# Designs tried in a protein design run: designed miniproteins, single chains, continued (2). Part 101

Each design is a single chain, and the fold is of that chain. pLDDT is the mean over its residues in the fold that is shown.

## One batch from the design tools (miniprotein)

Design m7506
Fold by ESMFold2-Fast:
Structure m7506 (fold): chain A 67 residues (1-67)
Amino acid sequence: SGMEALRRAREELRKSLDIISPLSQALREATTDQQKAQVLQQIDALLAQHSSDSIIQQLLETMRQNL
């Protein structure tokens, strides 16, 4: 049902934020090209690990574009 889909989306968003928060901090601390490359590698690894999670995929892709 539509209400069940919405509930799942909220749960996925909450879980996604818990995964993304440490990466977001690392991205803010990345000032050199080498540090940015390390963050990009972490983004790619998480994209592969969470390939079925559309919210995590979208958040990680947004972070990649902001590098």
Scores: mean pLDDT 78

Design m7507
Fold by ESMFold2-Fast:
Structure m7507 (fold): chain A 62 residues (1-62)
Amino acid sequence: EEIKNFIKDIKGLSDEETKELRVAEILLRFPDLGLTEEQIAEIVGVSPETVRRVAKELGIEL
């Protein structure tokens, strides 16, 4: 149970942090697809502003 709680803590990133990781994953896996910030935001369920911020932090141009 302690191990499951520790895995939950690693997955216990806030909803915002979890969504930011999903945005980063899409940007890193599909850079050549030409997805807009709005399209990525719709896929992940975040605002386009969150997508733009994550892209800037990763040094990725949208």
Scores: mean pLDDT 70

Design m7508
Fold by ESMFold2-Fast:
Structure m7508 (fold): chain A 75 residues (1-75)
Amino acid sequence: MEVELRVEVDPSLTPEQRARFARVAEYLREQNEASPLPPGRIELRFVASPESDAQLDAFLAEWERDRAAMEKRRQ
């Protein structure tokens, strides 16, 4: 399997932000194990800068909404 999932976090990020990224990565990994995706279907690159903290916060909120929607669909 050659599905690339890479999440990098700046050391200046808060523990909560880093934990959220880790949760998203874990959730995607579990999905791929249950229903394997074709190679190259998942490519995720995140690099954050302290200067973009507001942008990171907005992005995390969007990811949380997407994840919540996926969880609801599984119920």
Scores: mean pLDDT 57

Design m7509
Fold by ESMFold2-Fast:
Structure m7509 (fold): chain A 85 residues (1-85)
Amino acid sequence: MPPDQGEVDQSLAVMAATVTLRHRDQMRQNYIAQGLSPQQADQYVDQLVALAEEILANRDDPEAARAALDRLMAVERQMQQAIAE
């Protein structure tokens, strides 16, 4: 019997991973438009893609998928902080 929170967390993680992989080129261009260098944008996109692949690889493990999602959100926060500087 799956816990309600585990199902929600898995759905959010898979959605975030799918969006990241599908829209990585658009995300890269948006980061550059917001003031990141191409090298910084590539670095952040590479990290997000790697974490998205990790989420999808661990979709049957809610704790591992959530941990990968937390890391993906941390990378997005670091990217936003870099833009704000």
Scores: mean pLDDT 77

Design m7510
Fold by ESMFold2-Fast:
Structure m7510 (fold): chain A 98 residues (1-98)
Amino acid sequence: GPKVTATASVELTEEERKSLKSVIVTVYTDDGVYTAQFKDGKLVAASPELKGKVEVKIEGNTVTVTVSGLDASKVHRVELTVHTEKGIKTATQEIPKV
């Protein structure tokens, strides 16, 4: 089927950015839920289905995730979860069924 790219972003305060602990990406599909975890800008754990598909970019205080090569007929949403010493922030990108 057609492939889709999903992007989600979280804006942090300067203090949250300095206390950044981890970034978790969750992909919800008809076949299951897949995750990737980043610490110190490095991929530390990922579902096999997400290997080579997830990029995390930090520009200033903005954390952006891009997930590429997803099956548009099966993927429902991508969730970005950012953990800091100040708490947790989330952003979600819904993928409409075509």
Scores: mean pLDDT 84

Design m7511
Fold by ESMFold2-Fast:
Structure m7511 (fold): chain A 78 residues (1-78)
Amino acid sequence: SEAEKLAEEALRLAEEADRLAEEALAKGAKELGLEGGVLGGLGKLQAGVAKLTNDKSLGERGIELAEEGIRLGKEGIA
């Protein structure tokens, strides 16, 4: 289903957000790394619920949260 595709994409992006959060934390960007990691985690939760409930809007929200987590992580690494 479309919701499953969005959920899988959100999970993929959330994993990247986690990786970038770890790199930001390693560079001493504590606030950006922690915030990015939290947003990645929230993206994973939304993706999991979207997959279980076949809810496209939750899948889209998961992607948005994970992308914001990636943005913050990249800023912390810069």
Scores: mean pLDDT 87

Design m7512
Fold by ESMFold2-Fast:
Structure m7512 (fold): chain A 62 residues (1-62)
Amino acid sequence: SNKEILRIHLHSMVRAGASPEQIAEAALELGKMYKLSKEEVLEQARKVLDEAHVAALEKALS
């Protein structure tokens, strides 16, 4: 599913040491590409990202 693809991609990025800003940008672009709502993007992100990465993403989605 598109939600699982987003989650796997974000998890891969955090494991590779991507910054919160890099992960937020990727989440925005993938969310748009896969037609996911802001809520759906945040739900998947919260499963694999730490608080700092989630906070950056929430700010970017505002």
Scores: mean pLDDT 84

Design m7513
Fold by ESMFold2-Fast:
Structure m7513 (fold): chain A 75 residues (1-75)
Amino acid sequence: SGTLVTITVTGAEPGRRYTVRVFDEQGREVVTAEGVADSDGVLVVPLGLPSGTYRYEVVDEETGEVVASGTVTVP
């Protein structure tokens, strides 16, 4: 069973598609999710993750640029 975690990015391009890649503590990609930024430039991507510490990258699908990254800890 996973815990629902939400990745939120502000300042995204409205209506643009982004890919969120999530990596575990060993640097292995464990989930990939897609989202579309809303009219205010906010991207919200819900993820189901087991307990652990993860790193994420948000990639613009048109440019291939990493526009955001961070760490999330699931208790």
Scores: mean pLDDT 83

Design m7514
Fold by ESMFold2-Fast:
Structure m7514 (fold): chain A 114 residues (1-114)
Amino acid sequence: MLFDRDALASLLPPALQALLARVELPARVTFEEFLNALHRALLAWLEENRLFLPGEERGLADLSGTPLQETLGRDRVTLFELFEGASALLQAAHAEYARREGLPVVTVVSPPLL
């Protein structure tokens, strides 16, 4: 199923909306395409702002003083914790989008191994 990119993005916290403003996405996207773009934007943002702690080799990032510190309620996160938190926020936005558009709420099932 395809979703309106801008409508779905508008349901995310402002900090995640700002990250997505720098990523090229089609006007209509799948949930997977949107999630992958969000993860890429987060990784690029961490690298551009040099937020990975020395010696952690992309393992641990300091969010202190960033908009994501308030959004996630954490000063430091692993890359896994950051992606999991962002995925949860996108899932909530997707559920609200489906509700507003009169679509059935889709339970996220593990993607089929092709």
Scores: mean pLDDT 73

Design m7515
Fold by ESMFold2-Fast:
Structure m7515 (fold): chain A 60 residues (1-60)
Amino acid sequence: DKLTEATRLALRYAKEHKLTPEQAEEFSRILRDAASGRITDDEAIERLKELFPEIKKELE
């Protein structure tokens, strides 16, 4: 699904680029919130695109 693809792209980006502490914390928060159902899949995708603008180009 689209959330799975967004997560894969975000994980690849994180592995290829050194994240700031703030980016790493936000990334972990987004994944935890999505996994627990605290946020919707669409909201998680949007937040990942905001956190890593490069993946937005690949998802759109």
Scores: mean pLDDT 80

Design m7516
Fold by ESMFold2-Fast:
Structure m7516 (fold): chain A 64 residues (1-64)
Amino acid sequence: HMERIEVDLSDPEEAVRRVAEAIQRTAKALGMDIDPETAERIARRLVEQARAAGREKLTIDVPV
């Protein structure tokens, strides 16, 4: 079962926080350990790339 998370890119710090949480949840579902700092770094890159591509929102499906 998947939980859909929509992240508003107009607030980049909130977007990074939301995406980092989604990354940590996905990693946990896959049996992987990702520390919060690593998740935030990955999230920041994804948010930057999405904004550079002109996206207003990011949609992420996370296993629950």
Scores: mean pLDDT 80

Design m7517
Fold by ESMFold2-Fast:
Structure m7517 (fold): chain A 52 residues (1-52)
Amino acid sequence: SEEEIALKRFRNEAEVAAQGIGQVLGLDDELQEKWTQMLYQIEKDAYEQSQK
């Protein structure tokens, strides 16, 4: 579905962004994963808002 494609893209984008943030801030893998989850949730929320 279109939603499945969007969610996969958001997951990939969140991972890439979290890796960048982790490199700049010197985050460990655990903190980087928390950033990934936060960014993924924000992207999902923005997508859901745009579909209303």
Scores: mean pLDDT 83

Design m7518
Fold by ESMFold2-Fast:
Structure m7518 (fold): chain A 82 residues (1-82)
Amino acid sequence: MTAEERAEALGEKLMKEKGVSEAVAKAAKVAAVLAAEVAANPSIDQEEAIRRLIEELRRLREEEKDEEIARILEEIEKDRAA
């Protein structure tokens, strides 16, 4: 399975087991793909990885209009500011 296929399976599992929204499952997929990329390529800096994650989550928030994605973004940005 590709990293994308594994991330999609993880998103589906989260929806079924935890009852998360489809938008949150999509956010989890983005995070899983990025985590796999960082694990496969150590030259990807942690700050760059976090920045890419935030950009993707901002895009999903605008497209899906999901409040849970907005809350996740706020938590990540607060952690970065601390």
Scores: mean pLDDT 67

Design m7519
Fold by ESMFold2-Fast:
Structure m7519 (fold): chain A 91 residues (1-91)
Amino acid sequence: GEKDALIAEAEALIARARELLREAFELIDTRGASREEILRLIGLQLRVIGLEFDLELAKKNGASVAELRALVAEARAIVREVEELIARLRA
C-alpha cells in the first residue's frame, strides 16, 4: 500500500545518505576540510541517526501517510545536502 511504499522509499534514501556520508568523510580525510565543513557533516550524520530512529518508531506505531511523507521529505533533504557538500569538497 501507500505506507509500505513510503517506508521503502525512506529506507532507500537513508541507505543512500549513509553511503554519501561515508564518501564525504573519506574526502575530508584525503583532501582536508574547514572546521565548518566538518561540523556540517557531523550535523548531517546526526540527522540520519535521528531519522532512522523516527522511521523505526513510525513502523512500530503505525504512523500516518502524512508522517511517513515528512520522513521521506527529510531523507531527501539530507541526501541533497550531503551531495552538495561532496560537490564542494571535490571543487
Scores: mean pLDDT 90

Design m7520
Fold by ESMFold2-Fast:
Structure m7520 (fold): chain A 94 residues (1-94)
Amino acid sequence: SEIEELMKEINRLAGELFEAYKAGDWEAAARYARRLIEKVEELLKKTEVPEEVKKEILELVRQMEAALAARDAAALVVHAFQLVSTINDFYSSL
């Protein structure tokens, strides 16, 4: 399904972000993080999500965007991990 493909892409992008972070490659980490945010926003547009879960996901996206603006690689990875964990927990229960 399109949702399963988006979930696979989200998890792949999170892995690529972490590898870029380990390599000290900020430009690659930032590109993967922006693509991760884009795929998460696409997932939210294509699914009906309880408002509480949607608010939690959007707050984590906001924290990732703040980390991107601040060029804070550690904060970026922490919030990306929290975001992907929240998404996997919700969508795996469907």
Scores: mean pLDDT 89

Design m7521
Fold by ESMFold2-Fast:
Structure m7521 (fold): chain A 105 residues (1-105)
Amino acid sequence: MYAERAGEAGREGGLKGGGETVAREAEHAGRVAAHAAESGVGPGVATASGGAAGAGAYAQGKISGSETGARAAGSAGEGAARGAGEGSGEKAAEGAREGAEKGAA
């Protein structure tokens, strides 16, 4: 789905490379937020981590010229931060995946 669309924006190896990059960035942001929340660090730190990861990925994508990949990564980070803010690691991971799919569309 979104990985296939994001693949066209990638430069690493064509369609596959771009899709994998976006998927990995989104999953990483979700994992960071989920891990922080489950480790008892608290929703605030998980939220900040998810948001920062998404913002960074978006900025890098903009510089590289991959707008679709950058948008997907940014949306994934925002979704992870929102989910983490609800106090659940599962919600953080879910938000990251949903954000990535919507951003890539």
Scores: mean pLDDT 53

Design m7522
Fold by ESMFold2-Fast:
Structure m7522 (fold): chain A 58 residues (1-58)
Amino acid sequence: MSKEEAVENAVKGIEESKSLATARAAAHDLRKHYGVPASVDEAAGTVTLGDRSVKVDR
């Protein structure tokens, strides 16, 4: 899986799960597999995955 495809899959997974815990797990997976900087802003309900940002349920 390419880095871009991994980011897209993570975004879809987060949208489907609608869970901050799932979002954190996806962010950590991207960091360990692809070295993509990723973080979760729990207060804003936002996940940053490299250059992408997606909203999650709060």
Scores: mean pLDDT 75

Design m7523
Fold by ESMFold2-Fast:
Structure m7523 (fold): chain A 66 residues (1-66)
Amino acid sequence: SNVEKAIKDLDSMKSKEEQIKAIPEVVKKYNLTPEERAKIASYLHKKGVDGKEIIKAMREAAKLLE
């Protein structure tokens, strides 16, 4: 699935900071739907990525798709 591919791309990043920076590009690359973006956000939050940074990156990603 596109969600699994996005997670693999994010997991290949060296740090949580690099994962956050990669969110908009990964969302654009796989053309993730709002439901798929929510799954990615949940995954990163469970892994200890800061919720505010996830929200900011997802908002930037949404603008790239519109």
Scores: mean pLDDT 82

Design m7524
Fold by ESMFold2-Fast:
Structure m7524 (fold): chain A 99 residues (1-99)
Amino acid sequence: SHMEKEKELLELSIRVIEKIIELIEKEELPFDEALRKAFKELGLDSETQLEVNEIITKLLVDELEEKGITADEALNMSREELIELLEKVKKKLEEELKK
């Protein structure tokens, strides 16, 4: 069903964020490379990758806008700041799963 697909995409988005955080912390990868590697390691097909990327990107953009962080400032974020941002996005996804 549509609701089951939405739930699966939220659960996958959480797993992708967890893997991105792991790759940034352990392998010091930049976000784009960590995202691509997370998709590959989790075995997501191209359609699912696009849907998960849209979900994560929207929440990241919303969070940056709430904090008044510009695109240029986001490019200069420390790994620690990026991980804190990703953890906050993950928490928002977990709250959506409770609904």
Scores: mean pLDDT 85

Design m7525
Fold by ESMFold2-Fast:
Structure m7525 (fold): chain A 103 residues (1-103)
Amino acid sequence: RQAAIEHAEARLPEVEREEKEALELLGNTEEVKEAFEKGREEVRKMYEEGKSLEEIEEYVRKLAEEANENPEDKLLVAYALGAVLEGNRIRLEEAKRELEAEL
């Protein structure tokens, strides 16, 4: 149980590293960073407004599909990556809370 909590805690810094790597790959411009942050903020807003993890997952999945259809649109790709990585962070936060509640 403690090992599972530690695993979730270790995965949160990995999401931050994945965000940095994604921004570097997309050229690390101000426009790309802004699009990425907007995607992240939209998913965080959905979570704070009480949307279910399933609703957030569907939103993120649709964005990822749209970005995969338009890989040349770097701003769309950045937005979708921001949303995906924030969704992953929220899942890790919730998994940690559920594991801590069992203790």
Scores: mean pLDDT 74

Design m7526
Fold by ESMFold2-Fast:
Structure m7526 (fold): chain A 101 residues (1-101)
Amino acid sequence: DNLPLPSDVTLEDQLKYLEENLESLDEEGRLLAAVQAALILALEMKLNEKAGELGEALANRDLPRALELTKEVLKWAQENEESLSELAKRAARLAEKALNG
């Protein structure tokens, strides 16, 4: 299942959409939501290399690669928790919940 994020809205609006819909998603949809949340985190925190790699993996439908990159972004977020914006903290929580639920 594809969860298309609106391409013409803000990162905050994209994250809110994922937060509101997470509980209705199947397993694949939750994994895609985790990847999209990690991309939102990377874009918000200007992790340009990781954001580019995640975007490419999503465009190529390479879910295994996207999940590896998602875990790398979440590890970076955990190591840099005090530096995260509120939006980035929300994105990290959503991605962790989506991966573990």
Scores: mean pLDDT 82

Design m7527
Fold by ESMFold2-Fast:
Structure m7527 (fold): chain A 87 residues (1-87)
Amino acid sequence: MPTVEEIYEEVMSEYEKKAEELKAKIEELSEDQLNEEIDRLEREAMRRAFLLMDRNKYSQEEIDELLKRLSEHFRKVVEELKKLFEE
């Protein structure tokens, strides 16, 4: 059974890879397309986290901490992407 930390690292590794691919094509995107791609990346990452996490085997505090860490990381990446788009 993976630990909460292992789940976080696996989810963030895939998310970061896809975010870098999005950064590479950011100049080709409209604002609406950028927002759609950001939402899709977050949905895929969250879906992966829930698929890896058996809710019956983790405490609510562990689940909440994982989700908080994921949300904070998403926020930082989204701020970076939006800044690049505005430049």
Scores: mean pLDDT 79

Design m7528
Fold by ESMFold2-Fast:
Structure m7528 (fold): chain A 74 residues (1-74)
Amino acid sequence: AEELIKKGEELKASDDPELRAIGYLYLAQAYLEKGDFEKAIQSAEEAMRIAKDLGLLPLYLEALNLLVQARRKA
């Protein structure tokens, strides 16, 4: 989980919006694994927002899946 948080934070700081969306996806996965469902939800929502704006359907669906999992466990 800690290594995913570090990777997610690094990618979130990228100038590339696709890499930023992937960064938020990594953070959502890491927080879900740690049981921090509130942060997992926030990160997944940000990944979904960026993915939708870029038309990246596979990334959007992956983030939506993490959002649903976090909400079920909250």
Scores: mean pLDDT 83

Design m7529
Fold by ESMFold2-Fast:
Structure m7529 (fold): chain A 66 residues (1-66)
Amino acid sequence: LSLEEILARARELERTSPSAGARAAAGDIRHAAETHGAEYGIRVAKRVAEESPNPAARAAARAILE
């Protein structure tokens, strides 16, 4: 999963998701990838997908990871 793919998927979710939790999760993943690179963005997305109490946030993180 490339940096460009992570950023594109996260930005799409931030723009289109009706869930505030999904938009927040996508924004966190995008920020992580922008500041620390693709590997760190993937790590944050995996953590959100596994640990977030918000099901919409978990779904958004999974959508970014596939």
Scores: mean pLDDT 85

Design m7530
Fold by ESMFold2-Fast:
Structure m7530 (fold): chain A 62 residues (1-62)
Amino acid sequence: SKMERLVQIAKEIGEALRKKGVVPTLEEMEEILKKALKREGIEVSDGVLRMAAALALAIARE
């Protein structure tokens, strides 16, 4: 499903940033995810994008 792919992309981005020791702002994370989702042809609402960005950011901070 689109939601499963969205969550997978968010986790992959969060893990990649965690390994690099980079913690962006929420707004920067939203832009990173927005670009990744456009590449995959996935469209989501602003609310869903923010939730996915928050998930990726939580992983990046760990």
Scores: mean pLDDT 86

Design m7531
Fold by ESMFold2-Fast:
Structure m7531 (fold): chain A 61 residues (1-61)
Amino acid sequence: AKLKITVTKDGRVTIEFDDEVLGHTSTSFRAPSFEEALRLAQGLKEEMEKQGVDVTLTVVE
């Protein structure tokens, strides 16, 4: 399984999950601020990597 997290300067967080069995899933939300978006994205990355998921975190300016 592979997880892709994208954070934009306006505080948008996009989470894309690719799995060989379950397929592709995407969800997106807006955090109250860019800093909060980064905090949430970093926390999710750490938790998912702890579970053995390959995580890519991208920050878009």
Scores: mean pLDDT 80

Design m7532
Fold by ESMFold2-Fast:
Structure m7532 (fold): chain A 71 residues (1-71)
Amino acid sequence: DVAREAERAAELLREAVAKGIKLNDKQVQDAVEIAERAVKAGHLESARRLAEVLREAGKFEAAEKVEELVK
């Protein structure tokens, strides 16, 4: 279930950000790929949650890419 995968990814990334952990490039890339798959499957809200977490983490370029997919 892509929606569940996206929501779990958002939760794990949000927890890392809350603990002050800087996201590495692989984590950011994986989050964008999950968001792209969620959009393709029609789960726009799950993709938006990933974009919000990426923006919260200061990964503005990745967040913008996901936000463009859910317009």
Scores: mean pLDDT 84

Design m7533
Fold by ESMFold2-Fast:
Structure m7533 (fold): chain A 91 residues (1-91)
Amino acid sequence: SIAETVKAMEEKIAEIEKVDPEKARELRFELLYVLASREAYRLALAGAPNEEVIEVARENLERLLREDPTLSEEEREEILERFDKMVEEEE
């Protein structure tokens, strides 16, 4: 299941954090972006406009951030800011 896969990835990231906490942090952020984008990808395949796909990905990211009690408010804001910058760079 998706939950089982996410849990396995989180456990692997936790192991990496013991030897490289900065790398683990970046991988955790990348996992959040991948999860948000994956759900929006179905809309892109169905021919939805790029603006709608981006909006859905951002909404999914916001939901994932709200559901994660281990993230600080500062980290949530940083993750969203990084997502918005990535979108601006890609057009």
Scores: mean pLDDT 76

Design m7534
Fold by ESMFold2-Fast:
Structure m7534 (fold): chain A 61 residues (1-61)
Amino acid sequence: SSDMDFLRSLSLDELRALADGLEGTIARLEREHGDDPEARRAAETLRGLLDTIRALIREKE
């Protein structure tokens, strides 16, 4: 997909910064909205994206 092509175009430093930002967003969402089913689903989606970015980081190392 175009989204995956974009992520693959990012540098290692950019991927690490994006992963750090996503980790913060997930933690905040779970802390502030943990009882909201929609927020929990959003956090799960973001965790999937974070796993993908972490895999790309390992690929570039």
Scores: mean pLDDT 84

Design m7535
Fold by ESMFold2-Fast:
Structure m7535 (fold): chain A 89 residues (1-89)
Amino acid sequence: SSPIETLEGGVEGLEEAIKNNDMETAAFLIDSASQLLRSIGKYDEAAELSELGKELRDLINTKGKKHPEAIEKAKEGLKKMKEALKELK
């Protein structure tokens, strides 16, 4: 699959994870998008998503999987993934 198609799937999956309050899946998808963007030379975007993924993991571990702050961090990751996707099109 193309990087664009893979990132589109990641965006759709992250939207679903947020709707289902599945923050573990949200963190995984953000981390996966970071690795994908790094693999295609989008280092700044990859670094931003990597940091958001770490922050989300920390919130899950300290405040719990359904905490409002974790959900907002996942939404920040979604916004960043959508911005990266738009730049690739």
Scores: mean pLDDT 86

Design m7536
Fold by ESMFold2-Fast:
Structure m7536 (fold): chain A 66 residues (1-66)
Amino acid sequence: ADPDAATVARHQEINRLVNEAIDAYLNGDLEKAEAYIERVAALAGLSPQQVAELREGIKFTAERQK
C-alpha cells in the first residue's frame, strides 16, 4: 500500500530540509547546513553512519552545483 498522509508529510519535510542543507552548503554556511542535517537525522531516525552518508551526499550535490 502507498504511504499514509503522515508518512508523506514526513518525507516532504525531510526533502525540504535536505534542499535547505544543500543551499546552505552552496552559500558557505556550514553551521546552518549541519543544523538541517541534524533535523533530518532526528526525523528519519538515522544511524551515525547514515548521517555521515547524508552529509557526504549533500556536500557532493552542492559542489556539483557550483
Scores: mean pLDDT 79

Design m7537
Fold by ESMFold2-Fast:
Structure m7537 (fold): chain A 94 residues (1-94)
Amino acid sequence: SAFQEALEKLANDRELGLEVARRIIEEVPELRDESAEDLALSLQTLLQVRKDEIKDLEDLRELLITMFKSMGVSEEDAEKAAEIVVERVEELAA
């Protein structure tokens, strides 16, 4: 599916992962001091390891919120970070 192809692209394209990580750092206050390289690696590792659990955009969103909350981020900022990733996947799938 276009969705699965978009996920695989985001999971494996280093420059795309860094682009998304930089946007999260810019827009999400609680993540502003994170390394873009470390955030991109964490994001892409999650997408690679958990790919079989991600069937749609809602699964992706919930998994990302869980990841960001595990990093000590508030629910509000975790939701903001997840939305940035979800929006980029939707754009790639279009």
Scores: mean pLDDT 88

Design m7538
Fold by ESMFold2-Fast:
Structure m7538 (fold): chain A 95 residues (1-95)
Amino acid sequence: EEKENQEKGLELFKKQLEEQKEKLKKEGPTEAQKKMLLLLERALEMLEADPEKREELIEELSKELGLEKEKIEEFVEQLKKEIEQLATVFPELAA
């Protein structure tokens, strides 16, 4: 059950992220928006990665954005919870 909700929420979130990326590309994103999009894209990759690959992605992103590894991990865990909640709060969108 939890895995199915996570997969449905993840697919919905990826679709919304791609739509937002295309919109921002047409409007010209700010540097802050570019960094946020990069963080979101890498966080989604981390959620789908095995533990060893996830650690590598955290280290690379930490160096690229100048963020502490612990804060990146906290963001990924928070994003996971929000994705799961999207599937439960909006089952019509996740179906």
Scores: mean pLDDT 72

Design m7539
Fold by ESMFold2-Fast:
Structure m7539 (fold): chain A 83 residues (1-83)
Amino acid sequence: AEIPLNVEEAIKGLREALERGDADAAVRYAQDLTKILKEAKEKGEKVPVDEVIEVARRLQAHPDPAVRQAGAEVLKIAEEIKK
């Protein structure tokens, strides 16, 4: 069984992947973060929404279109949680 990351660990892994220029890892962490955020939203759990929005905007500024698309998915769910 896969061990899911929490939001803070996913953000950390995402930031580290971006700093080392690992686009494949950035996409994987962004997908994990999107899944965790959807589960947190359904459960009404508090998340660090401003940190999530910050990292999603960094993904959308990335030169790789797959990283930008993953960032757009993260931003979409984060905006739904913030409202």
Scores: mean pLDDT 81

Design m7540
Fold by ESMFold2-Fast:
Structure m7540 (fold): chain A 62 residues (1-62)
Amino acid sequence: SPTLEAALAYVRERYPGILAGVREENGEPVIVLLGADEALLREAAADVRRRFGLPTRLVLLP
């Protein structure tokens, strides 16, 4: 999906400390964001939802 590719590229460029991937939930693609900074993860998730209209899942690393 061009939209998924654009969202992943955007996160990797804009938030280099965040790992980004895709997971399927209930037949729908979800952008998964992994990182150690909860505030940064929440900001990145809000940015992805605002820019691409994609659902997000946050994974806080230990």
Scores: mean pLDDT 86

Design m7541
Fold by ESMFold2-Fast:
Structure m7541 (fold): chain A 80 residues (1-80)
Amino acid sequence: KEEFIEYLKEVYEASEEDIEKFLKLAEEGKKNWEEAPKEIKEHVEAMSKQYDFNELMKYYVLQLLLKNGISEEELKELLK
């Protein structure tokens, strides 16, 4: 967790505000993981394997799908 935050700061030069928003959504996604629809979890797991997501990124993507209804295609475009 801490190592990934350092990675975001060093490699992506993410602002403190952006990191805080990311972590908040990732924590919400982790909390919601067990209750999330199986189909959405399967999609996130498939994307995680394809794009080599760490745990934080995986939970972040789940929370975006649950909260905003963002499609897999929209997420692929965002990750380009």
Scores: mean pLDDT 68

